# Ledger of designs, part 72: designed miniproteins, single chains, continued (4)

Each design is a single chain, and the fold is of that chain. pLDDT is the mean over its residues in the fold that is shown.

## One batch from the design tools (miniprotein)

Design m14501
Fold by ESMFold2-Fast:
Structure m14501 (fold): chain A 92 residues (1-92)
Amino acid sequence: MTLEEAVRLRRELLPEAEAAGDISAETRRRYLVLLELAERLGLPFEVVEIVYRALLSGDIEGALENLKKLGYELSREELEELIEEVRRALEE
């Protein structure tokens, strides 16, 4: 995936306030890491983005509902493992 394609996807998936303006260099870097992680895990970026939002908010129940809407029926334990993978990827 090119950097331009990654920027377009972030504009579609970020909160409206960031999607309507310039994406910060830090946000751009974080979303590149998430895109690479999605490819490595064989998951759609939308799934990894929901997991990332759960990491930031602590909203496990909301994340499980959103994943189920995308056809991903995960246990709480499986979601917590994916949150740890996202956290680890963002720290490296």
Scores: mean pLDDT 71

Design m14502
Fold by ESMFold2-Fast:
Structure m14502 (fold): chain A 71 residues (1-71)
Amino acid sequence: SEIEALEKEILALVPEESHEDLRLIIDYVKRTNSPEKVLRILQELLNQIKTGDQQAIEEALRKAAEEIRRG
């Protein structure tokens, strides 16, 4: 439930255009990490989105999604 709450909050703060990439990244994080580590990663991502440069965040999300898609 805490993970689901964080996902919802993160998605709400990011433009709709980035939602597909963001969901791909979150799904990858969930598949490759323990629940405790997933919480930390999502909390850090939320903080970066709240405090970071918007363009840099969008670029980072695109790059991460591309790496995941390539395998």
Scores: mean pLDDT 82

Design m14503
Fold by ESMFold2-Fast:
Structure m14503 (fold): chain A 72 residues (1-72)
Amino acid sequence: GPVKATVVAYSYSENQELTGVHSREVELPDDPEEFQKKGREISAELKAQGLQPVVILTTEEQREWYKKQLEL
């Protein structure tokens, strides 16, 4: 079944001061390829809004998997 994750996105000023925090609950597929695709789509949407996305995953295994994807 789908994995529940919290996505937290931050906005910063031109001088790197934190100006806002946005959070979103999402359901991500448990298939790794579809999980990655959905995560990238959400990240792209938040970046288009001027937000720097941070994904907080609900399980340790998913956090390790996501970390490895960011290193590639």
Scores: mean pLDDT 69

Design m14504
Fold by ESMFold2-Fast:
Structure m14504 (fold): chain A 73 residues (1-73)
Amino acid sequence: SLEDAVREVVAQLPAVLAELRRSGDLALAEEVLARFRGVADQILASPEATPEMRELLAAGLAQLEALVEELRA
């Protein structure tokens, strides 16, 4: 289901964030953010998107955006 797909993507996010912080690879972090944002935009445009999915995707976007900003500093 769409919800299961969102759960799978979000479940991988902590490991991705940890690796990006470890490597300090800004270019990779920006690419990951762009891809996540693209997927999130498609899901959030769906009338099937639940409040839980919206909250999870918003939290994931905020975490990736904060990491990219941190790596730019």
Scores: mean pLDDT 83

Design m14505
Fold by ESMFold2-Fast:
Structure m14505 (fold): chain A 87 residues (1-87)
Amino acid sequence: SMEEVSRAAEGFAIGAKVAIEVTDKAEPELRAKGVPREDISRIGLRAIAAAMATGADAYLQGLSEEEVRKKAEETARQVIEDALARL
C-alpha cells in the first residue's frame, strides 16, 4: 500500500541520517588508525545502506521513531566496529 511505502521511506530517511551521524563521530578514530579516505567513505556507505534497511524494517513493524532511531544507530555502529576490527 502507499501507506506502507511512505512508512518505509521515512524509515530509510531516519536510517540514513543516523548512519551519517555515527560515521561522522567515528571518522577521527578511523583516520587515526590510518584508514584511507576512500575506505572511510566505503564504510560510511555500508553503514548507511545497513541502517536504512534496519530503519525501514523497524518502522514497518510499528516501532516508534525513537526506537527506529536506536535500532538504526546500533546497526550503523556495528558496521563501523566490524570495519575497525579488521584493521
Scores: mean pLDDT 86

Design m14506
Fold by ESMFold2-Fast:
Structure m14506 (fold): chain A 73 residues (1-73)
Amino acid sequence: MAEELALEYLTSKAAGDAAFAAGDYATALAHYQRARDALLRLAELAGGMPPVVQRELAELDAKIAEVKAKLAA
């Protein structure tokens, strides 16, 4: 499960970044939300949220907020 979640997190984050760069904010939002869910599940399996995971979660939350702002424009 951890290997699958790590792959889902990495793949979804990369797909979100690619969609954002292409101006496809709806697709970027979906991918970033999937990456966030995978990251949270990885933290749960690890028995906590180490600083690197906390920073990545904050970065994803910031990107999600940015995408939502773009969609509202």
Scores: mean pLDDT 82

Design m14507
Fold by ESMFold2-Fast:
Structure m14507 (fold): chain A 92 residues (1-92)
Amino acid sequence: EKEKKLLEEIDKLLKKAREAFRKFVEALDAGDKEAAEKALEELEEIEKELRKLLEEAKELGLKETALKAEEALGVVALLRAFASVLYEKTFG
């Protein structure tokens, strides 16, 4: 039961990260600095939430769930890093 809830939350956060990154790209195309900053903040919060889920999975000894959380965290961290570089080049 707990493992299923963690896996569902990881998937939900990955969907949110994809949406946040889409909003970020749309904000760059529109020249909307405020919208781009909000999308970056969303990615940062998602990364933080995934890190929390990873720690919970590790504490519960859920190896497969922990691996999925690590993979998701890696993807979101890469998206945030890429978005940060694009933001600085566009608005910095």
Scores: mean pLDDT 87

Design m14508
Fold by ESMFold2-Fast:
Structure m14508 (fold): chain A 65 residues (1-65)
Amino acid sequence: MLKEVADMLLGVAIGLEVGVGVRLEMRDGKPVLVLTARTPEELARAREAKRRMEAAGVRVEVVEE
């Protein structure tokens, strides 16, 4: 299995589990997962998800709406 595909799927699953907005963007030919937070509670969950995703090798960004 291609690790990049597995890492993307893991990132999406974690984002959906913590209840924040999730979308995939391509930057310089590389996929980046974007988590959108609308409240301070969502922002805290998004930051925890980002920490977990980055530990798994997923490229992730958190955006506050």
Scores: mean pLDDT 72

Design m14509
Fold by ESMFold2-Fast:
Structure m14509 (fold): chain A 60 residues (1-60)
Amino acid sequence: AKFVAVGKAKLTKVGDLYEVTGLGPGAALKDTKTGEVYSLAEGEVAYFDENGNLVKRIYK
């Protein structure tokens, strides 16, 4: 997968995982290879592997 943060989202690599955090409205993670978009709630943290699979998510 090739990820970009969209809107008020923060994307960071943490070990072998991609951590994405929703920081406000319109936050999303886009896989530019497939065009798939994962919308994030404000305060949601999601972790994706290198193949684009959702590993876990945390709602606060």
Scores: mean pLDDT 81

Design m14510
Fold by ESMFold2-Fast:
Structure m14510 (fold): chain A 56 residues (1-56)
Amino acid sequence: DLADRVAAKLAELGLRPSDARGFLGVDVPADAPLATIVEAAIARFGRATLERFLAS
């Protein structure tokens, strides 16, 4: 699943959920889990952009 792969890459970069929220620039609640942050990022950037991010 794209969301799981993005979450795994963010974890490998050492980003906690709050740090990932700021890094991705998504407007979600402060207590949002990483899955919600990733779904917001997919909505913001699109699947193609995140697939390219994963390929990097």
Scores: mean pLDDT 77

Design m14511
Fold by ESMFold2-Fast:
Structure m14511 (fold): chain A 90 residues (1-90)
Amino acid sequence: MAEEEAIRAAAEAIALLVAHKMVRKEFKSTKEAWEFMVNTAEKYAPKHKEEVLKLVKELLSDAEKARKLKEEAEKMSIEELEEMIKKAAP
C-alpha cells in the first residue's frame, strides 16, 4: 500500500542522509548519529517513527547494506538528500 511504500522510502532516505554525514565525519560519536536519526524520523515521519527507525537500524547495522548506502550517499549532495526525505515523508 502507498503508506507502507512511503515508510520504506522515508527510512531509506534517512539512512542515506545519516550515511552521508558519517562519511563526512560530521558526527563526533555513534550516540550523536543515533540522536540525529531519531530527531529526523520524528520530524519527517512522526506517526511512523518506530517503523522508520527499525528499518533505518536494519539498513545501517548490516555491513554490506551500510557500505552500499555510504557509496550512494557520497555521490549525493545534502540538498538532494533533504529533498528526498521531504518527498518520501508519509
Scores: mean pLDDT 76

Design m14512
Fold by ESMFold2-Fast:
Structure m14512 (fold): chain A 98 residues (1-98)
Amino acid sequence: SDEEKKKLFKELAEKLDEAIRSDDPFDIGDMSNLIDEIARAYEAGDLEGMQKIVKRITGKEVSEDAAREIGEIAVRASEEPTPLSKLARARELMRERA
């Protein structure tokens, strides 16, 4: 549902914000790698791959529609030059949909 998607985007934005606030290069790097993995899965048309990666972040199943929107965000965020800027861009785009 649209409400479940909004909750998911809010949760993802909170996870990204936590990684940024940690100021831990490992937490930031791990989340940056997940953004890149989702972006690659989206570009490959691997919907199940995107759903699995998002479940790894949230611990929850995600719909195909939510996975596609997250994939679009991940591609845009993956264009950013640094791990930190990738997380900041992803957080911004997730917040717009929450």
Scores: mean pLDDT 88

Design m14513
Fold by ESMFold2-Fast:
Structure m14513 (fold): chain A 66 residues (1-66)
Amino acid sequence: SAKEYLDQAVKEAEKRNSGKAAKYIRKAAELGADPEELIRVGEIALGHGAGGGFSAALEAAERLRK
């Protein structure tokens, strides 16, 4: 589910794994995660030093909003 991918993204961000955090954020977006939830998880990733997760979240949220 989208929630499971967002939870995994946070775990990868805690490990400072920006690439895996971004991967799971993109998968959550593909499953219809709310753009606000994507941004929230991206902000968490940025806080852990996984800024690639934040970039992925912002891009996915912008696409979902047009």
Scores: mean pLDDT 84

Design m14514
Fold by ESMFold2-Fast:
Structure m14514 (fold): chain A 82 residues (1-82)
Amino acid sequence: ELREEDLSPEVLAEIEKLDAEFQELGEKGIKEGKLENIFEAHKYVITELKKLIQDYLAGKVSEEEFKKRLEEILEKAKKIIE
């Protein structure tokens, strides 16, 4: 049985940081007319994160692999926004 409180605090902190960064970039992007880039980045992150979480919950990926994949998702999302 896997529960959210059993997830690595580091992994949870990285997800929370991503949410905060996207909120700031989203507000700025709307003001600067970069809305399309922000939407594309959000769609990408949500889609990939859902898949990664499902694989993690199914025991198909380790915590180390989860963190590495999350970093790859963040890197690509930043390139879409920036």
Scores: mean pLDDT 71

Design m14515
Fold by ESMFold2-Fast:
Structure m14515 (fold): chain A 80 residues (1-80)
Amino acid sequence: GKELIEKAEELAKEVVEAARKLLEGKMSFEEFLKIVQEKGKEAAKLLEEADPETKKKMEEILKKAEEEVKELVEKALEKA
């Protein structure tokens, strides 16, 4: 349970960090999309291994990260 939640938090941090690098001009949009796709696949696999209660907590973590990523991406696109 906890190990899967911790892995979800780690994936969330990596995607948010990628979005920050995109906003700072340190990463291309293509590189960012590849990271999002790769981390999304890893998250999906972890969710399949989780019990329903753990899955719900992982989904909440990932949803919060998705909202942060969307905000950072919107700021990056406005700058372009």
Scores: mean pLDDT 83

Design m14516
Fold by ESMFold2-Fast:
Structure m14516 (fold): chain A 59 residues (1-59)
Amino acid sequence: MSPIERHSQYNRDLMVEAGRRAGISVEEAVEQLKANNRSLGASEELTEKYAQQAKEELE
């Protein structure tokens, strides 16, 4: 796994935890995760993959 993919996965786990604890909306959590992963240089494919996983975990 690349360093970017590993960090993208870690960001997903953090946003899922934050969404559950803070009552942040699913949409807000997913958008924040996508922004964070894009800032790391993650591809759109990788960004969408982890965004979808976070959405499934929070819904």
Scores: mean pLDDT 79

Design m14517
Fold by ESMFold2-Fast:
Structure m14517 (fold): chain A 55 residues (1-55)
Amino acid sequence: MSEKQKLAQQNIELGSQYTMLTIKKWLGEATPEEIAQAEKNRAQAIKLQKQIDAM
């Protein structure tokens, strides 16, 4: 597989996790740890997207 495909897959996974956490927040079920992890995942997704765009 190409590096671009691997990065795209990681970005899709991060986006899916963020969507699930957003639903949990809406239901009032998200923990502070999940919120902190989502912020890290969001920052990572932005970095990955910039890297993909630079390819």
Scores: mean pLDDT 76

Design m14518
Fold by ESMFold2-Fast:
Structure m14518 (fold): chain A 97 residues (1-97)
Amino acid sequence: SEKEKLIENAFKLMDKNGDGKISREELEEFVRKYVDLSLEGQDLSEEQRQSLLEAAIELFFDIMDKDKDGVISREEFEKFMNVLLKTQPEVVKKLVS
């Protein structure tokens, strides 16, 4: 239930208009926070950080936006969050705090 609540809180925080979908802009903001937290304490140049951010955004959209319409469904978001929680739970908790 803690995992389910975390995912629901994250989705609600991103879905500002309450339509049950996440926009491209909202997902990009989330990915930026994720990359920043994942690279916390790393000695990286601005160019390296930007390259990693761009790669992460592309990968996240490729994984989640199956219809290529620039909008992420609740189900696609939950699937993605389950993977992140399995691999980097502390980063996810910070994203939704």
Scores: mean pLDDT 73

Design m14519
Fold by ESMFold2-Fast:
Structure m14519 (fold): chain A 94 residues (1-94)
Amino acid sequence: SQTLLDLEQAAELREQLREQAERLRELAKKEEDPERRELLLRLAEAAEALAELPPETLVEAQRKYIAGEPLETLPPAFRAFVELLREEVARARA
């Protein structure tokens, strides 16, 4: 059943997102740069918001993102998370 598979996939994604949010909050506690600390906290909040999405919405959003669909087609919470993640990656490469 597609619904059962979506529920199982969503449960795994939610666990990963909650673990990521906790890690990001711990990193923020140790961060001396106020701008990076704010970015890490916003990433944690975005991950927590993603974990609260309905199972089908979360799975569909991940599928669309992997398929390379425009960010504008994704739920606002998913789009916010990706944009913040890209900002942190760009910062780390500078």
Scores: mean pLDDT 83

Design m14520
Fold by ESMFold2-Fast:
Structure m14520 (fold): chain A 95 residues (1-95)
Amino acid sequence: AVTVTISPKNKSVKAGKTVKVVATVTGASGPVTVEVTATNADGQVVSSDSATVAPGQSATFFLPVSGPGTYTVEVKAIENGKVVASASATLTVTP
């Protein structure tokens, strides 16, 4: 089975800064596409990125966040066009 983990699980950052997010994929037989999306409390997608990750490897993403509030960061591992694993984390953005 393919799994994906996200670090950090909880992070606080000041508005206007870039947040570092690391996603690690395990259990895949070949490269997978990792998609990361940050969504604010109003349900608006404020940033997204993607990378191809080899089995057992990590992708690092730098997500810009502008407004204060609570954000949900979702990571999806995609293999052959199918989401095979996902994980989420919470970001708290302060003024």
Scores: mean pLDDT 80

Design m14521
Fold by ESMFold2-Fast:
Structure m14521 (fold): chain A 89 residues (1-89)
Amino acid sequence: MEELIKKYKELAKKAEEAKEKGDKEEFLKYVEEAQQTLIEGILAMARESKEVKETIAKTLGLPADASLAEIEAALQEEKQKTLEELLKK
C-alpha cells in the first residue's frame, strides 16, 4: 500500500513538472503511468474483498456481480477517456 501511494505521488509530481516545462508528451506519459498505478491498486483491493469488488463495480455502473476482467476493462476505458480529454486541451 505505502509503495503504491509513493509511486503515485512521484508520478503525479513528474507530471506537474512536465506540464510546467511545456513537455506535453512527458506530461501525458506520467499521467498514464499514474492512472495505471491507481488501476492496479483498485484491482488488488477488489481481489482481497468481495464487498470492495461489488462497490467498485457499482461505482463504475457495472452489475454488482461483474468479473474482475470487466472491472479492469471499465477502468482502462476511463483511463483512455481521461488521456483523450487532456490531449484536447
Scores: mean pLDDT 79

Design m14522
Fold by ESMFold2-Fast:
Structure m14522 (fold): chain A 100 residues (1-100)
Amino acid sequence: SKLEELVEKFHEKLNEVEDAILNKAPKEEFLEKFEKFMEAGLEVLRSVKDDPEEKESIAEQLKELVEDLAKKAVEAGVISEEEAKKLVEEAKKRLEEELK
């Protein structure tokens, strides 16, 4: 299904972010991969039809992933704690706007 294709793309983009953290990529590269991950996650949310509970559940899972990725990026020295806090705040705001 189209949703399955979007979920597969999302997992590929998630793996790219995790790889950037593991390899301690330059901040700019990490942020570019993180943005693509966020875009793919938002596409999944937009593709959920007629199920607001499922959409809310996916958004909550994405928020948890964002927090986990930001924490790991700080631990790897890719971004600062302050940059991670801003990244998480901006990502959560984007997810909340998509739930409207």
Scores: mean pLDDT 86

Design m14523
Fold by ESMFold2-Fast:
Parts: structure tokens; C-alpha cells; sequence
Structure m14523 (fold): chain A 79 residues (1-79)
């Protein structure tokens, strides 16, 4: 389990300047990532084991390299 705030920090290292929306969780909650999806070229959604979600929206399309880095990060944080 990892804190929601630490997940956000790690994703923002890959997606600098992304807008973050958090639903159904608080920043201090400890969670595991249950799934993720790229809902648009500019949108990443992380699904959390407690039913919450984190949405990241970028100004530029998320690159293939960023998508690969995010997929690897999700595997590491899913434990």
C-alpha cells in the first residue's frame, strides 16, 4: 500500500503540470492501484482498491514513452 499523495507525486514526475482530480479518497489514504486506463490522448485514470479514483489531465497528448513509464509505475504500485 502507498499513500495517494505519493502516487500523485510519482505520476506528476512523468506527467509534469497535469491537472489532478481525486474522487472517493483523501491524500493521506493508503491504497493499492487496482487498474488504469487512458480515457483520451490527454487523460489517465487510476482506479484504487477502495473504489476511489485519480484522474490526470494533460495539455499535450501523453506520449508513448510516458504511457510505458506509467504502465511500469502502476505495476510497481499495485503490489
Amino acid sequence: KVKVSDIIKKVLEILPGAKVTVEGVNLNDEVSISGFAFESPKTLVLLLDNGGKITFTTDKPITKEQRQALAQLVVELSS
Scores: mean pLDDT 85

Design m14524
Fold by ESMFold2-Fast:
Structure m14524 (fold): chain A 60 residues (1-60)
Amino acid sequence: STTSLLNLYTTLYDQSNSSLKDQLDAFYEEVKDRLASLSAEQEVALHLQLIGIAEDDRLA
């Protein structure tokens, strides 16, 4: 759900460093206008993208 996606976003943002926050800000700016119209498949894809951003930062 959109609520689940936003909860994950907020959790990652609160725990992130400056670099990860910049990446999360870019993610949100790209997707914010589409949040109300997301299909279930698009929600899953964005959830995985968000996890990928956090994992990439962890490996840097």
Scores: mean pLDDT 78

Design m14525
Fold by ESMFold2-Fast:
Structure m14525 (fold): chain A 70 residues (1-70)
Amino acid sequence: MEAAEAAREAGGDEEAARRAEEAAKQGNVLMGDYYGKQAVVSAGTASGDDAKTRALGEAVRRALRAGGGE
């Protein structure tokens, strides 16, 4: 949720960010990391807004830690 919203704000791939969070919740860190990187790269390419792209990256990392953990 948080990563998808951050992706929308940054102009990134909201679907990729949502899939990253879903994969993380399933303990699939590999796919979560893959989709998370897609969301961040798309945000950087589309908008070039460094602060928003950084916020998206942090949201994805938090989702991976929370969902892929215990």
Scores: mean pLDDT 72

Design m14526
Fold by ESMFold2-Fast:
Structure m14526 (fold): chain A 87 residues (1-87)
Amino acid sequence: SAADRAALAAALEAALADVPEAEREARARELLLGPLRPAVVRVLAEEIKKIAEEGGRDPEEVVDELLAKVADDPVAVELVEEARKLI
């Protein structure tokens, strides 16, 4: 949901508030792929479901299209595959 996305964004911003600019990207990646990973996967799954419902489509079709778009990013592929398991 929009609220879940906002909550995830706020949690990430709060966790990065005291992190030096040069380390911010690496720290964000650690958080998003570590302690915040379940929240990222849940938000992604809900967005996929929303896109499918709004388009009158099967969620699996949305997943397949998203995987094609992020095929060059192994981390993004892994997150989408984990989100697929929640749909």
Scores: mean pLDDT 80

Design m14527
Fold by ESMFold2-Fast:
Structure m14527 (fold): chain A 72 residues (1-72)
Amino acid sequence: SMAQKILDVAKEILDKYVKEGKLTPAQGEALLANIQDLIARGQIKTVEEAKETTERMVKVVQNAQAYKAEVA
């Protein structure tokens, strides 16, 4: 299915960043779950959109702004 192809591309990108030590396994899993949700909502419809969205999400994590723990 198209959804499976889109998900597989996102997973491959995230797995590469985890293997390179640029994401933790937990960060990779969280981003993959977000991509799955976007596919389910019809927000990602093509392999190209999946690639662009996944790369953008990785950069957001690397910038450390969106994934901060809640401050008490």
Scores: mean pLDDT 77

Design m14528
Fold by ESMFold2-Fast:
Structure m14528 (fold): chain A 57 residues (1-57)
Amino acid sequence: SLSKEEAERTAAAALAAQSPAALAAIAHDLEKHGVRVPGDRRELSPEELARLAREAA
């Protein structure tokens, strides 16, 4: 699982992401830490990834 510091950094990165490729990279990093990212990787929302990162801490 993510530490609180790692979760907040990942959440900030997700909210700052300006491309689908950046969001997909963040989703992949979350999945490496055991976080399940739901839905199609092309339809990821920054807010959803930020929430998932924080919930994983």
Scores: mean pLDDT 76

Design m14529
Fold by ESMFold2-Fast:
Structure m14529 (fold): chain A 71 residues (1-71)
Amino acid sequence: KAAELREQIQQLELRATSLEFLVLALDVEIDLLREQGAPEEEIEKLEREKREAEEEVRRLEAEIERLRAEL
């Protein structure tokens, strides 16, 4: 039971880490587009994608905390 929970936690941590890298990549892209004077619509699309990824990270972190509490 504990081993299964640890495996689930590890998988969720890897997913969260991947999404955190995506957030960082989107942040850099947004900054570059702003510096280049890109249309607001393009920037808003990336900002929404970043926000969605950040929300998913928070959901994964909450699930990880819940599973750790069961250990």
Scores: mean pLDDT 85

Design m14530
Fold by ESMFold2-Fast:
Structure m14530 (fold): chain A 96 residues (1-96)
Amino acid sequence: DDLLRRARQAERQGRYRDAASYYIAAAARYLRQGRYDDAIRLAQRAIRMAQRGGDYGLMSGAYRILARAYERLGDFDLARQYRQLSEQYQRLGDTL
């Protein structure tokens, strides 16, 4: 996966916002393919990269992927929690 290769390269180089963006794109692709466990792992890594990069919008994007993945897996309580986190971080990104 070229996106995952780019994500890992950016992470190794300390380009955390770029790494988060690539991990989110790769996670979204896996989500569309029904590869929910892979999407969850990459979205969790994207959150760590977005935190290190200080980007609330990227954190929001990664939490949205987690919410959708857990919804597809039938974990509706966890999906709701991650949806609320996505909305919270989207608002934080919009106000800063």
Scores: mean pLDDT 90

Design m14531
Fold by ESMFold2-Fast:
Structure m14531 (fold): chain A 83 residues (1-83)
Amino acid sequence: MEKQEKIIELIKEKGYVTLNEVVKKLKISKEEARKLLEELVKEGKIKRDPTYPGIYTLASFKGSVLDEEVKESFELMKKAIES
């Protein structure tokens, strides 16, 4: 799983990864890079961007309709600390 771990590391560093970046960083073919990315998607560790099919992000770290709730919880925590 060394190559898959490297892909996850790249996403943690940048917030996302592209197919071309995986090819360049791991020195592998586009076919192998796609296979590794699809395996990670199947495992639920990453997900494809619906608008840009070559872009992948962490499954848990995309931001969505819950962004407002996350912001609210952070604001409430800050206010509680300042009591």
Scores: mean pLDDT 68

Design m14532
Fold by ESMFold2-Fast:
Structure m14532 (fold): chain A 76 residues (1-76)
Amino acid sequence: SKSKFDSLISKAKKTGEEYLKALRDGDMEKALKLHKEFESLISQAKSVATTDSQISEVNNLEDDFNRRAIEIEESL
């Protein structure tokens, strides 16, 4: 359902921001745990996506956080 998808996307965004913060803080153990949680939430969102628009939204979210993570790691 849209509500379940929206909830998973919201959780993924929150977890993604916490992951990026852990990377900036140099807390690699926390970053690894949050990265796994983020990937799990993205996978769950993909599994409940029923429209091409929802699939695009979750893929764009995944790509955005992966790009931002690389930018942080390259700046450290």
Scores: mean pLDDT 88

Design m14533
Fold by ESMFold2-Fast:
Structure m14533 (fold): chain A 92 residues (1-92)
Amino acid sequence: MEEIRKLIEELKEYLKENPDLSDALKYLIEELITELESAIERGDPRVLETALRVGKEVLEKLKAGTVTKDDILNAMVAVAMEVLVAAVERSF
């Protein structure tokens, strides 16, 4: 989806514009970007929908200055859980 590619570019731009972010927060955002790129490569609609939803939520909190490490970790866990569910469903 074009929307998820746009989200990835907005997250990358946020990292460039905010060099004073903590190393831990930068690392988590970079890992989230990797998960979003992986969701595109998988092409699974349910994984893509979850990735877009949680990624947008993280970006909104980043722009508002209210983001926590747990917000990003929870986003990555949500994507990983949908990947696991999709894999289990394919086993039948």
Scores: mean pLDDT 81

Design m14534
Fold by ESMFold2-Fast:
Structure m14534 (fold): chain A 84 residues (1-84)
Amino acid sequence: SKTDTITSVLTSLGASADDISTLTSLLSPYESKSPKLFGGKCGMAALLYTLAGEPLDDVLKEVSKRCTLEDTATALYSLHLIGL
């Protein structure tokens, strides 16, 4: 399933079971979205939006427009590791 894909990506990044549960729930609404652009700079875009004070939902909406699900998951996990 698409959820299995998210879980596999997060597991490969070293995420804990609790992190996988939380991040999978946050990412599941975006599984059906078509990325506007494939790959590239998704983590930087997520960081810039978060540093500008944008709420997480708005960051995820913007990143998901131009990033693959895998890149979006990686960006979200990176934000989580930074404590955002």
Scores: mean pLDDT 59

Design m14535
Fold by ESMFold2-Fast:
Structure m14535 (fold): chain A 98 residues (1-98)
Amino acid sequence: SAARRAAADALAAEGLAAVSEAVRHVKEAQNAFNQGNYEEALKHAEKAIEAAERARELARQLRDQYGLDGVAAFLEREAEEVKEEAERIKKEVEEKLK
């Protein structure tokens, strides 16, 4: 139905926005880390992880509810890569704060 297609398009757009938010926060976390602002770096790394997890959940809904395997796989891969980078930054920050 047209309503089902519109709902799928909206979910895909939300997933892309969540990936973009996660990427932005990773860049902010890295910039803060490079400046010695470890508390700010931790804050952004945690926000990046949260955004990446949202993107992954939206990808699951796109695959499971709408059969959009291609866009779901893309979002899952992008989210995983960004999450891994954010988790690496978070670990480095936590080591600096000890």
Scores: mean pLDDT 90

Design m14536
Fold by ESMFold2-Fast:
Structure m14536 (fold): chain A 57 residues (1-57)
Amino acid sequence: SDDDRRQQFLEAGRQAQQEGDKVRQQLLQQGVPEDEAERIGREHEDRTADELTQQIE
């Protein structure tokens, strides 16, 4: 149903955000500048969101 699909998209977004945050935190621990780590983390979030949403019919 449309509601189920909407919930799957919301869940995909939450998972993508979590993965992006993990990447950002790892980069900060490696000494990557804050602005660069944030940009890379966001790019990873966007890619992960695309991958997860493509798995939704």
Scores: mean pLDDT 83

